# Designs tried in a protein design run: designed miniproteins, single chains, continued (5). Part 28

Each design is a single chain, and the fold is of that chain. pLDDT is the mean over its residues in the fold that is shown.

## One batch from the design tools (miniprotein)

Design m16943
Fold by ESMFold2-Fast:
Structure m16943 (fold): chain A 78 residues (1-78)
Amino acid sequence: RKNRIKFAIELVKKLIEGKAKMTGFEESADGKYTITAELEENGKKVEYKVTLTREELEEVAKELGISVKEVKEIIKKA
């Protein structure tokens, strides 16, 4: 759990900085969120995938000082 939250925080930061592109976002009926993003670092494309529960997504939003709604909008725009 703690490692997933830390990874998700770093991923959202990279999306905000324009250093990552969203390649997939899924919200499941049981409250799980799957985020897939591609990072462009040193001319290489690296794909990352993370699955979060609703409570983990809320913790990511809290750590970033933004709302869950803002996190979803960042993902949608990326």
Scores: mean pLDDT 74

Design m16944
Fold by ESMFold2-Fast:
Structure m16944 (fold): chain A 70 residues (1-70)
Amino acid sequence: RFQKVLDLLLQAAKEAAAEGKLDAVKEMLATLKASLDYLVKQGKLTDEQKAAMQQTIAELEALIAEAEAA
């Protein structure tokens, strides 16, 4: 379930980037980073969930970098 939400977020980000909506992708990245920090502070994340969120953050950062280089 948790991984499916991250997969859907990444798919939405790829579609937004393809449409030139990089500001939307950047907002998604900022929100995910803030959510990770908040959930870690609350002790609500397993190590696996934290790793999954960090992986999705890295993929969003790579997507933004690739789109800005084009």
Scores: mean pLDDT 81

Design m16945
Fold by ESMFold2-Fast:
Structure m16945 (fold): chain A 87 residues (1-87)
Amino acid sequence: SNLEKLKENLAKAAREDPEVGTALALMQATIFMKDGQPEEAAQILEAVLEALPEDHPYRPDVLSGLADAYRAAGQLEKAAEWERRAA
């Protein structure tokens, strides 16, 4: 599917260049959010988070993006969990 290819491409970008990959993923998540596709935004951000080292300085930005995406999807409990992890 188009979403699966996008997740794979963004995860690969994050592994090859974490700064660029994270920036691309956050931009794409913003586009999905504006288009009313918050679940798709959450899925690509989760794929990128998995590709980033656990101590990477951009992980908090991805975690915050995940909280926003889940909140927009109406998944408030998941949003709160990601928000706590970003703090």
Scores: mean pLDDT 85

Design m16946
Fold by ESMFold2-Fast:
Structure m16946 (fold): chain A 73 residues (1-73)
Amino acid sequence: AEAERGRRIAELSRKTYEAVENKDKEKVEEVLAEARELGEGAYLGVATIAAQLMSEEEQREIAERVREERARR
């Protein structure tokens, strides 16, 4: 479990850097949603990297929408 979780976090970090380098905001939103499933630590890490591409307001809006979408069905 721990080893698999570590590999997943490393993969998400790499995807985040790639998305930021390509300025692909849709890909950033996708990675943020995926990181949310792994927990707050992973989410904060990805969000921090993404913040370099997005404004603080945009980052907050994305986080809120991901949370609401997950709470729905």
Scores: mean pLDDT 69

Design m16947
Fold by ESMFold2-Fast:
Structure m16947 (fold): chain A 81 residues (1-81)
Amino acid sequence: SMEEELKKLLEGLKKAIDEAEKSKDPRERRTLLMLMLHELEEASKKFPELKPYVEEVRRALETLSPEEAIKKARELVEKLE
């Protein structure tokens, strides 16, 4: 179901954020957040309501430090729950 697909997406996003928070390497943190962005972009093709969140994550990755981008990504995932 669509609800099951969205739940699986949220679980994957949480895992990526948790791994990014555990990483001591800023480059690895950025890579994990970019993977999260790609998952959100793919999901937004089926769930257009996710498009604003895709844009917010993209902007965070472009404008914020990796630490601040992780905090922003976690806030956005919490809003999707």
Scores: mean pLDDT 78

Design m16948
Fold by ESMFold2-Fast:
Structure m16948 (fold): chain A 79 residues (1-79)
Amino acid sequence: MSVEMGRKTGEEALKSGGGAPGGIVAGMGVYLGSGDPKLGTESAKAAMEASKSSTGNNPLGREGNDALLKAVEAAKKEA
């Protein structure tokens, strides 16, 4: 899977209001394309931050972003 494809998929999910799922998809895409889990987790964090600002302080958005952060940390420990 290419890094570009992963990022595009995550970006599309993010733009459609995917929030946390968009961040995870973007990070996984980078990881699968580069084979570097640190790059993947950094990309997921960046996507998550972008999603958080777009949704504001919505309780659902905050909980989703918190769950994403935990998933990113778990993936990072796998590396």
Scores: mean pLDDT 53

Design m16949
Fold by ESMFold2-Fast:
Structure m16949 (fold): chain A 73 residues (1-73)
Amino acid sequence: MDDEIYDAMRRMAQAVTDIAISNTENPELQALIREYGDKLLQKIDAIKAGDSKKAKELSAEIKELEKKIQELQ
């Protein structure tokens, strides 16, 4: 367990999400990117907590959001 690595991953995920949102004027795409970022942060927290069931559920949700984002591009 490495708390420093998980904290770094959360900060990087948030920064990349914020940059992606600022680079589009499509409010629907902005909403999807924001939700994707939120699910990534939740998954990092679930993995750190050892909640494998929640981490798997979040992985499925993340993959679905990736498909929706790709469909709008």
Scores: mean pLDDT 80

Design m16950
Fold by ESMFold2-Fast:
Structure m16950 (fold): chain A 96 residues (1-96)
Amino acid sequence: MEEEIKRLREEAKRLLKEAAEAADAGDLEKLRELAEEIVRVAEELGKLGDTDSVLAIHLSLAAMLAAAESQGKLEAAEILREALDRVAEILARAEA
């Protein structure tokens, strides 16, 4: 695996973990920043043809959104939904 893809995969894993923690804590400012970084990493992975990693990011965001909605964390859910939609667009383009 190329060094760039490996680095982006590790970054995505870290960012997703931090985003889940921020969503659970109700730290909406941090969650917004992390969501933006997650979308950026997904875009770069998509450009490199790592569609499997983009799909994994999409599934992780979907799980976090479902958890936020079930807990009544509506503001966190809104941020996660926007990020999920953006990653879905990246995934669709990566599979073209």
Scores: mean pLDDT 86

Design m16951
Fold by ESMFold2-Fast:
Structure m16951 (fold): chain A 91 residues (1-91)
Amino acid sequence: KKVSIETLNLVAEADFMALGLLARGDTSPAAREAIEAAERARAALNALDDKAAREAAERAIEAARSLGVTPTEGALALIDRALERRREELR
């Protein structure tokens, strides 16, 4: 099985958007759909299923965009979580 660079980029984008939704604490059906689709994209990528990974990532990105989340928001949520963990460990 072969995975394209395009598919890798889409799965990464979907992961960041899902992290943004998780950071918001959004439990709506649309947010759940986006997060589950991102998880399916990652699972398909781990199985080296390019087509399934791409299709799931595209669904996750579309659902997340409908909720106004961006990959940048997800990246910032990751940074914020890392900083919070560091603060807890130092105090």
Scores: mean pLDDT 80

Design m16952
Fold by ESMFold2-Fast:
Structure m16952 (fold): chain A 84 residues (1-84)
Amino acid sequence: KLKNAQEAADLIQELKEKGYEEELRRALTVLGTTYGIPQEVIDKLLNSDKESQVELLTSEFSDKQIQAILATVRNVVDHVKAEE
């Protein structure tokens, strides 16, 4: 759980620094409709720093939701890196 949350937070920060925050937000919004994650929680996650993201993921999300978020973030990273 913690390891997956840390990896997800690292990749979220990488995408934000590279200017892909909108692509990430869209992907996570779609994920939220599947896993019952409110848009407010997704917005809070994306607007948080890395440490706050790890805390939010480990306290508010199930292991399955964290794994789904990590997989979604990895897919966005792979897609945008292929476009660079």
Scores: mean pLDDT 78

Design m16953
Fold by ESMFold2-Fast:
Structure m16953 (fold): chain A 70 residues (1-70)
Amino acid sequence: AAARAAIDRTVEVLKEEYGLSDEEIEEWRRRIYRAVANGYRGLADQYATSDPERAAHYRALAEEFEALAK
């Protein structure tokens, strides 16, 4: 939620203030979503032993952001 909201705000700024094309914004968005997915996978691995429910939630978020990166 928070990461996606921050990305959405950045996209608005890039479009409105910097005049980037939709194609340039989509390429940037895909790259950022992939990086976010990798971050959530790392968190899932970290929490797997201490908080399995939270780890499962982070795995689901990683899969969601990986899908958005396509």
Scores: mean pLDDT 78

Design m16954
Fold by ESMFold2-Fast:
Structure m16954 (fold): chain A 82 residues (1-82)
Amino acid sequence: YTKEQKLAAGEEIVKKVKEEYGEESAKEIAEAVMELLSQVDAFSEEEKELIKEQLEKLSLSKSGKEVLDMLPGIFKLAIETV
């Protein structure tokens, strides 16, 4: 998968989570993202681990709305770091 394909997959996850879980807690949003990540082949195991670590960290200190707003940056960080 190209960087562009991975970014597009991340954007689709963000869109689905906003539509279905946009009013839920940070924990529920993080869990929804991790569930969708498990179903997507575009990300490597290492990229998925980095995304999960960031979500776990943010879900403890941020609101659901803040986590949603930071999701594109989390995907970008994982794609650029791995």
Scores: mean pLDDT 81

Design m16955
Fold by ESMFold2-Fast:
Parts: sequence; structure tokens; C-alpha cells
Structure m16955 (fold): chain A 94 residues (1-94)
Amino acid sequence: SATEEELRKIIEELKELAKELEEEAAKMDPNSPIARELRTLAQLLREEAKEAEKFLNDKSKSEEELKEYLRQMKRALESARKRAEELIAQAKAE
């Protein structure tokens, strides 16, 4: 369904954002507080993606539950992108 396809796209975007955060952290001093926050956010995003995959694969879920979950995940991704941008900007400040 269109809802399932949109959820798959969001899962992919969460994974891509996590990878970007991990790559930025890898460029920094491992003891940097910002590097730790980048790694923590990346881990949370990977966990969210994994839980979203479980939800998507749950055949007991109704179309309405999938749509509500999609709306929640869209908001979560938007918030995560904003936080990621702030952390990456701080990381790049010399």
C-alpha cells in the first residue's frame, strides 16, 4: 500500500540520518561531548528504524494503525533532522 511504501521510505531516511551522524562523530575526538551526543542520537534512530520495521511487518496492524504510526514517524523524523542539523553544525565549528 501507499502507507507501507511511505513507512519504508521513512525507515530508510532514519538509517541514512544515523549513518550521517556516525560519520560526523568519527571525524571528531572520541571524548568530545558533541561526538557522544551524535553517537547517542544515531543509536536512537537505528532503534526507531528497527521498531518501525517490526510494526510494518506486523500483519495484525490495521490500515488506520499504520496511518497513525506513519504520522507519528514523520513528526519524529522531522524533529530528529532538526536536532541532527544542530549537532552537526556544532561539530563543524572549529
Scores: mean pLDDT 87

Design m16956
Fold by ESMFold2-Fast:
Structure m16956 (fold): chain A 61 residues (1-61)
Amino acid sequence: SEMDKLLAALKKLADSMLAAGTPKDLVLHAVVQLARQEGAKLGLSEEQLAELIAELKAHVA
């Protein structure tokens, strides 16, 4: 799905930022902001966006 592709892309971005030494809080802030922006473009519901953000938080934790 488009949501799964977005999640995969944001996880890859998060991994790259973490590998570059970016603090976890800044990584989370950046990928959550992008999830909201790109999710809005895809027409994601509030529930879908919350699920996407929860997955990103779990991935970075």
Scores: mean pLDDT 88

Design m16957
Fold by ESMFold2-Fast:
Structure m16957 (fold): chain A 92 residues (1-92)
Amino acid sequence: SEKEKKIKELEKMKEEAEKLAEEALEKAKASEPGSEEYRKHALLSARFLDLVKLIEEAIKAIKENDERAEEIYEKVKKEYKKALEEYEALKK
């Protein structure tokens, strides 16, 4: 039950991170080449893609009963929150 709940939560976070990565990439493409704005959005897109990989690792660890599963899950929670804070900081 708790494992299924965590996996569903992680799958939703992955889907959101993938959407935000694509949104950030489109904003980077809409910015002037070589601009600070391009750099910020490109880095944010890369950050969300790295988060997707970490979420996939967490899902796999939970499914395989890896002893590191809880540690990876908590890391996902922290990194997701930080990525969202960076995303909000780029809005005006």
Scores: mean pLDDT 87

Design m16958
Fold by ESMFold2-Fast:
Structure m16958 (fold): chain A 114 residues (1-114)
Amino acid sequence: MNVEKINKLIAEMIEELKKNPETKELTKEAEKLIADGTEENLKKALELLEKLRSITDLKAEILVLMLRILVFSGEDKEKIYEVYEELKKLDPELAELVYESLPEELKEYIKKKE
């Protein structure tokens, strides 16, 4: 299933970011905020993920995690679509895998924008 592949990709990304001293602390902070799962902490996690994205080559993988957080937090479909389109420009194959794992309502919204 696509969810299992995405979960593995996110886990591998997190472990890789923890191996690098420059990203280790930001990654640990983001993990703690995501684990808490409150709206305020998820917003803070998204800010940390944007910082991580600016300093790493794992940009597409970070966008996947950001998309997952936005979907889980019930963010606006338009905001979710913006992040999805950015992922699609960086890695269209990964964007397709993520698309297949999205709720049907979001899939329909994205399809209408294409």
Scores: mean pLDDT 83

Design m16959
Fold by ESMFold2-Fast:
Structure m16959 (fold): chain A 78 residues (1-78)
Amino acid sequence: SMEELLEETRRLGEELRRALADPSTPAEEKIELARRFERVSKELLRAWGKETGKEEEAEANIALLEQQTEETIAWIRA
């Protein structure tokens, strides 16, 4: 359900923020969390687009999310 996707996205977002702020967290784990956050956030955005009739806007936001995820991963690997 959308409520479950919202809660999972919130939890993954908080976990990702904590991992990114923690220099002791391995880069591989940070990347895995970023990929998991991207995956669940895409599901949420698609569900939101269907519910609101804004599927085109949802797909545009998914493209932006994909770009931001790649930038985050590049930063982690630097």
Scores: mean pLDDT 88

Design m16960
Fold by ESMFold2-Fast:
Structure m16960 (fold): chain A 89 residues (1-89)
Amino acid sequence: MDAAREQALLDGLRSAGDMLRRGVPVEDVQQTLITFLQRLGFSQEEAQEIVNAIQTSAEEAIKLLEKHLTLSDDTKRAIYEVHELMQKQ
């Protein structure tokens, strides 16, 4: 698995969390994440599915991403945090 892709994913998720805490609308953060995931080599369909999973179920998002990458505990925590922040809006 590409460790550089996993680190970039973590950085992108942290950025998404910061945007949500600053009051950026969920739909804008979702579009930013889709574009970001496509830059990491995910297809448009894969990126949309992953972002939808982050919105609805952090556990399912982790399982989808683990088909492509080995995730660190930091990355898993970031997914749960983004999920919770999206639920508050």
Scores: mean pLDDT 85

Design m16961
Fold by ESMFold2-Fast:
Structure m16961 (fold): chain A 95 residues (1-95)
Amino acid sequence: SIEEELRKELDELLEETDRVVDEINDLAKQLDEKTKQQVLNKVYQIVQRIFDLRLEFGRALGNKDYEKAREYLKEIRELLEQLKKLKEEVKKLVS
């Protein structure tokens, strides 16, 4: 069903988010304390937004509003891309 497909997409996005966050945390161990705090604060802001969108996604599915659910998944994908860009920036700082 469309609901099963959307839930699977969310689960995959959340699993990838956790992996990227773990990778940033590992890289950030090599940074000075001030730069590390700045990076971790950016990660926190993005992750909090993803979790807020997860709640909105759940509400949209409960209402059978699949168009809104797709838009929330799109926003989560864009936030995940921001995390991936942040990871690449952190890699440059530790190089």
Scores: mean pLDDT 91

Design m16962
Fold by ESMFold2-Fast:
Structure m16962 (fold): chain A 63 residues (1-63)
Amino acid sequence: MKTLKEKVEEVAKKYPGYKGVDVYVERGRLVITVYVDPSKTDVKKLKEELKKAVDGYFDLYVK
């Protein structure tokens, strides 16, 4: 079974400007931070694909 970090990375790494991903839990909430170049990455499309790939509620940050 793939880890949550591996699932997020598999989606995000397909985007140009991808730099990395962190997945952690803070205050009982799942937090996903994806590092990209916003000038090369469709941030809106990336967020929508990540919401579909990850089941449940999480905070998503793109830096």
Scores: mean pLDDT 74

Design m16963
Fold by ESMFold2-Fast:
Structure m16963 (fold): chain A 70 residues (1-70)
Amino acid sequence: MSELEGLLLTVPGVDEARARRIAAGLRRLGLSTPAELYAAAQAGAVPLLTQVPGVDEALARRIVATALAL
C-alpha cells in the first residue's frame, strides 16, 4: 500500500478498495504522494479532484480537509 493510499484511508467513507481507485486517479493527475496532494489542496484543488472517477465535490472537500490537516 502506498503512503497516498494510507492517507486516503483516513478520509471518512473511504475503504481500501476506494482508496486504491482514488490514488490511481490522483496519480493520473500527477499527484503521487501525500506532499503533492497537500500542495494541490493548498492551491484549491476541489475542481481538480472531482476529475477523479468516484470523487464527487463532497468527497473532494473531505480529501482536501484531510490533506491540509497533515
Scores: mean pLDDT 82

Design m16964
Fold by ESMFold2-Fast:
Structure m16964 (fold): chain A 95 residues (1-95)
Amino acid sequence: SMEELERQRKIASAYSAENISLAGESASEIILERVRKREEERVKRVEEEGGDVEAAKKEAEKRIEEAEKRAEEDKELSRKTKEESEELRRKLEEE
């Protein structure tokens, strides 16, 4: 029936949202690891060149904190999306 097709489409949409949010979480974790590596290399270069190491470390810390915040936000979005998807699927099974 059309009602069963609409139910299946809603379930598929919920799983799609879960997969998209999980992919976002994974991407943010990879970005965070890359940012940490780039900033460690940047600080080392400043130290080797006799530059302002303390200023370089503060800039690195700020950039890493921004990447960490984005990774935490994406992880929380993934968690909420999964919970919303599970609740929607439970409700559709009861109807």
Scores: mean pLDDT 85

Design m16965
Fold by ESMFold2-Fast:
Structure m16965 (fold): chain A 73 residues (1-73)
Amino acid sequence: SDAEVEAIGERIRALLEKDADNPELQKEALLLRFRQEARRSPKEVVLKTLEGFKKERPELAEVMDEIEEEIKA
């Protein structure tokens, strides 16, 4: 349900407040965001959004490549 997804998002946010530089939590937050987008949009649209994000934030390219693989799987 939307309430369950919202609760998970809040827990991830609370954990990131305590450990903001934790790469696993940052990755989980991005995965959750793109999983939500994939439920609302076709895979092609989600992948185009991810490609634009890679261009704007090349430092996150490795994490975004992993997200792309999950979306394509």
Scores: mean pLDDT 71

Design m16966
Fold by ESMFold2-Fast:
Structure m16966 (fold): chain A 82 residues (1-82)
Amino acid sequence: MSRKEALEALVDELEKAIKEGVSPQELLDLLKLLLDRLVEAGLISKEEAEAIINIAEEKIREGKSVQEIFEAVKEYIRELQK
């Protein structure tokens, strides 16, 4: 699996979870699990995973909806290079 394919699969799994009606905390827990797997596989760095988690945690702290949390995470993932 390429880095691009792995990141696209991550976004797809988060989108499925939102459609299934997860809470912001459940979305964050899923995000942490999926990012940990990508770090272990060498597809993303620990620093990139921490940055994505920080974005999600900040949006949750601000009381943003699950959809707004997802959009912020998705935009950051799309900006990641290599």
Scores: mean pLDDT 84

Design m16967
Fold by ESMFold2-Fast:
Order: sequence, then structure tokens, then C-alpha cells
Structure m16967 (fold): chain A 100 residues (1-100)
Amino acid sequence: ELEKADPEKDEKVIELIRKALKAWNEGNFEEAADYLLEALQTEMSDIARGLVEIVVGVILLSAPKEAQEKLREGLDLVPTDPEKARELFREAAKIMEEAA
């Protein structure tokens, strides 16, 4: 059922990840978390999903350990509980802001 990749949806996901990285680099961690969550909730191909996971991994490597734990927990919850995932991403953003 993944025989039709929607290139416009994949492009939207990549754009959201670019916006998340820009906000992250500017110190707007809460905004970055919101863009990341939206990207993860967007329908995408398996290839685009793999690229998003790699980008998320790179972001995690630059975060404090406590923020990394919140981000990982939030990522696991995106498909089942996006509201709790958002809360965890915002908690991670707060930890990153306080560490900066």
C-alpha cells in the first residue's frame, strides 16, 4: 500500500524538518519541537521517514542527556499519543533552554 509515494507530502516533511533545524540553531527550542512533532505526524514514504529519523538522531546528539530522554520518550508516543509527545518535546525544549 506504499506503492504511491506522494512527493508533495515528503517535501512538506523535509520543509518542516528544515524549519525545526533553523529554530533549533536560533535557540527557539520550543518552536523547533513543534515543527518536529508536525513533521513526525505527517504522512510520508518509508524513505522520508528514515531521513527524518536520521535528522532527529543528529538533534538528539547535541541535546543534554535529560532532554535526550524526554525526546526519545516523545518520539515513541507520536503515533499513539501525540498530545503527550508534544508535552515531552516541550519539556525537552525547556531543559535545553535552561542548559544554554
Scores: mean pLDDT 72

Design m16968
Fold by ESMFold2-Fast:
Structure m16968 (fold): chain A 65 residues (1-65)
Amino acid sequence: SVSEVAAELRAVELAVELGPGARVEIRGKDIIITVTPEVADAARARLDALRPEFEKAGVRVRLRV
């Protein structure tokens, strides 16, 4: 869906914001963002703030360190 594609793009934008160590993996309706330990707390706080947007789009976002 358009909302799902928008959520995927937002996850990629978030990874770019978090720096060159951040990676995004898209698996159907699951989005996995992998970060280095140095930015893990910032990444978690940012994802928590964006969680309602992803849920509304029907996608699940997970953080890996």
Scores: mean pLDDT 81

Design m16969
Fold by ESMFold2-Fast:
Structure m16969 (fold): chain A 62 residues (1-62)
Amino acid sequence: MEVVEVDLVVESRPENLEADIAAYRGMAAALREQEAAGTKLDVRLTFRGHPEAEAAVREALA
């Protein structure tokens, strides 16, 4: 099993929160598809910007 480390830097603003959540859900689905294919991903998230957006984005990636 191949392990790939992925560092994501996320900058989100309250006015873009819904669009950002939709984009990150799409990214999470793509990552899950790669894990199902046999690649194990180690994803580290770094947040910059609005703190309230962090919880919503983390939920979308779970």
Scores: mean pLDDT 68

Design m16970
Fold by ESMFold2-Fast:
Structure m16970 (fold): chain A 64 residues (1-64)
Amino acid sequence: SEERRREILARRGELLQTEIDYVKQLEKKGIISKEEAEKRIAELRARMTPEDVAAYEEQKKRKS
């Protein structure tokens, strides 16, 4: 069903966003450079399909 597909896409988007948030925390703590953080975030965002992003955003709106 479409609902099951959306759940899978939302979970993938959520996991990728969690990794992005972790990279941002590392940059804030000075563990990695701004340039390294930007590179890693760009690589993570490149792994997100438009469908992953849309499903994750929709799920966030429902929880908040």
Scores: mean pLDDT 75

Design m16971
Fold by ESMFold2-Fast:
Structure m16971 (fold): chain A 83 residues (1-83)
Amino acid sequence: NIERTIKLLKEAIEALKNKDYKKFEELVRELSKESVENLIEAMKILLDSAKSEEERKEIEELLSEIIVQLGKINSEEIEKKLK
């Protein structure tokens, strides 16, 4: 569901801006359940919604932090499944 993925991404961005790292991690853990294709499409929609090049760069930086956190969560799940 693309609308749900967009909503979760917006909430994760807001949590990150507010430095609510606990809520950010919980939201990114929910995002990790989405398909990679759905995540990419939702991220593109958010980038395309930018009203200026400056806003687009800010969204890129925030999405980059989400991608890093997704990688961390995926690594933890892989390690857990190998046990």
Scores: mean pLDDT 83

Design m16972
Fold by ESMFold2-Fast:
Structure m16972 (fold): chain A 69 residues (1-69)
Amino acid sequence: MEKAIELADRAGTAAVVGDRERAIQLLNELKKMVPELKDLIDEAISALEAGDYERALELVRQVIKKLLE
């Protein structure tokens, strides 16, 4: 879904600038739209909570790849 890809991209941007709270909020919104990707999104949120922004960005890229089918 195009809107889900936009949310994932916005979450990645928030993570790049170090806005952890915003990135987590956007990923939680994304999780509600695409519950089939819940486990991967939860992994990204956990990485953000741990301060591992590099890992969080890699996981967000994986979410975007899956959304592109």
Scores: mean pLDDT 82

Design m16973
Fold by ESMFold2-Fast:
Structure m16973 (fold): chain A 74 residues (1-74)
Amino acid sequence: EEYEEIVERLAKILQELRDASAHLTPAERVAKAEELGPEIVRLVNRYLELKNPKSFDEQTEAVVELLKKAEEKA
């Protein structure tokens, strides 16, 4: 469940940023990215805690997997 919540939340953030990029000025896009940036970092860190990767390669694979799943749902 927590994995699914992280993926869904990240997907919503990515979708919001994509929608914003089409309609907002550069300054408004920066403000939106600054607002959402800390939440993205928090979600990635939480996902890594749950996956508990044992090596740098596993950690990299976990991050790539998370981003791919989020992009597929966005």
Scores: mean pLDDT 77

Design m16974
Fold by ESMFold2-Fast:
Structure m16974 (fold): chain A 74 residues (1-74)
Amino acid sequence: SLSDLKTEMLKRLGEVEKEAIEKELSEEEFRKKLDELYAELAREVQARLPPEDAALMIGFAKALVAHAYKEYKE
């Protein structure tokens, strides 16, 4: 379900955030990791879902990584 996919995305974001904290990544390094996560999520979503659902989930992933970056920077 889309709800299960959102949970998967949040889990993967949490793993990236944990790595950033444990390795004391710079803002630039964290941004790069988030960009890589977003690209992976967008590709997987486009492969698995119909176009309308893919667009919705890509929007969700984009919002998640943008929020995570802002929180890490501030």
Scores: mean pLDDT 85

Design m16975
Fold by ESMFold2-Fast:
Structure m16975 (fold): chain A 69 residues (1-69)
Amino acid sequence: SAALTEEVVRKALERLKEEHPEITDETIDRIVELVLAGRAEEADALLAKYGVTGEELDREAVRVAVENL
């Protein structure tokens, strides 16, 4: 579901923020919005500004998903 995807992506981004504290909550909200809209290219471009790859987000999202959402 979209809600489950949103929760997983948001938690993954919050974990990445621990290593990249310059990532703001506003940026997390924008990336979640872009992912839910299927705008992966734009989400990846925004992540790259903070030195994070889309692959890193995907790996972290998988970890979050298996940890009992």
Scores: mean pLDDT 81

Design m16976
Fold by ESMFold2-Fast:
Structure m16976 (fold): chain A 81 residues (1-81)
Amino acid sequence: KKKELEERISLLRSTLDSLKRDKQRAEEETPVLREEAEASTGVEATSLDMRALSLEVTKWLAEEQIPLLEEKIKKLEEELA
């Protein structure tokens, strides 16, 4: 029973780490893409803005999911304790 909870916590922590990496990557790449878009014109500027928007959506989804996943992990850790 305790071992199965530990394995479940481990899997959820792995998922949390992936979401945190996605968020960090989006935070790092979005300003670069926006800066490139402002320096560009026409279809290239639009393409860069669309890529930046896609990363902003990825960041927003990660920001929403991270606290929910952290709460689930906390509850499982309390059950383990």
Scores: mean pLDDT 83

Design m16977
Fold by ESMFold2-Fast:
Structure m16977 (fold): chain A 78 residues (1-78)
Amino acid sequence: SMAEQQQKVLEAEILLGMAQIQFAVGTLTVDQIDAAIARVRQLLADTSDPAAQERLRRVLADLERLRAEVLAELERLR
């Protein structure tokens, strides 16, 4: 249903928002970002609505960018 598609997008947006807050305060781990990415990929795979798929792909891209930033910070710290 349309409500189910909206809930999937909302879950992904919440995961992204939480990851962004954790990154900003310096608490985001690789395991946490990998778990968020895996969950959004699952939501995308389970979604057939094109508009919801587009929104989920944007969230996934933002999470993958954030993951690269986490890895860059770890490389800097060593």
Scores: mean pLDDT 88

Design m16978
Fold by ESMFold2-Fast:
Structure m16978 (fold): chain A 90 residues (1-90)
Amino acid sequence: PEIELTPEQQELLEELERLQREIQALLAATTPDAALLARLEALAEPGDKAVEELREAIEAGDLEKILEQLKVIVETNRGIVALLREHQAR
C-alpha cells in the first residue's frame, strides 16, 4: 500500500526534483577544490540524516514526519545550490 501524498508534500517533491537537476548541472560546470568539498559535506550531512528519517517515516506511514523531513531535504539542497552558485561567481 502506497501513501497518497498531500498537495504540500507533492509540491515539495517537485521542488526537490528541480533542485537535484540544478545541483547536477552546477556540479558538472564546477571544478571542485578541497574547501568547496568540505563545505558541501558539512551541508549534506543534515540532508543525509533527513533522507534516512524520510524513508523510515514513509515505511511507518507518518505523514507529518514525511512533510518535516521533505522540508529539511529541500532546505539542505537550496543551501547546496546557493554554495555552488557562490563558487561559480568567484
Scores: mean pLDDT 78

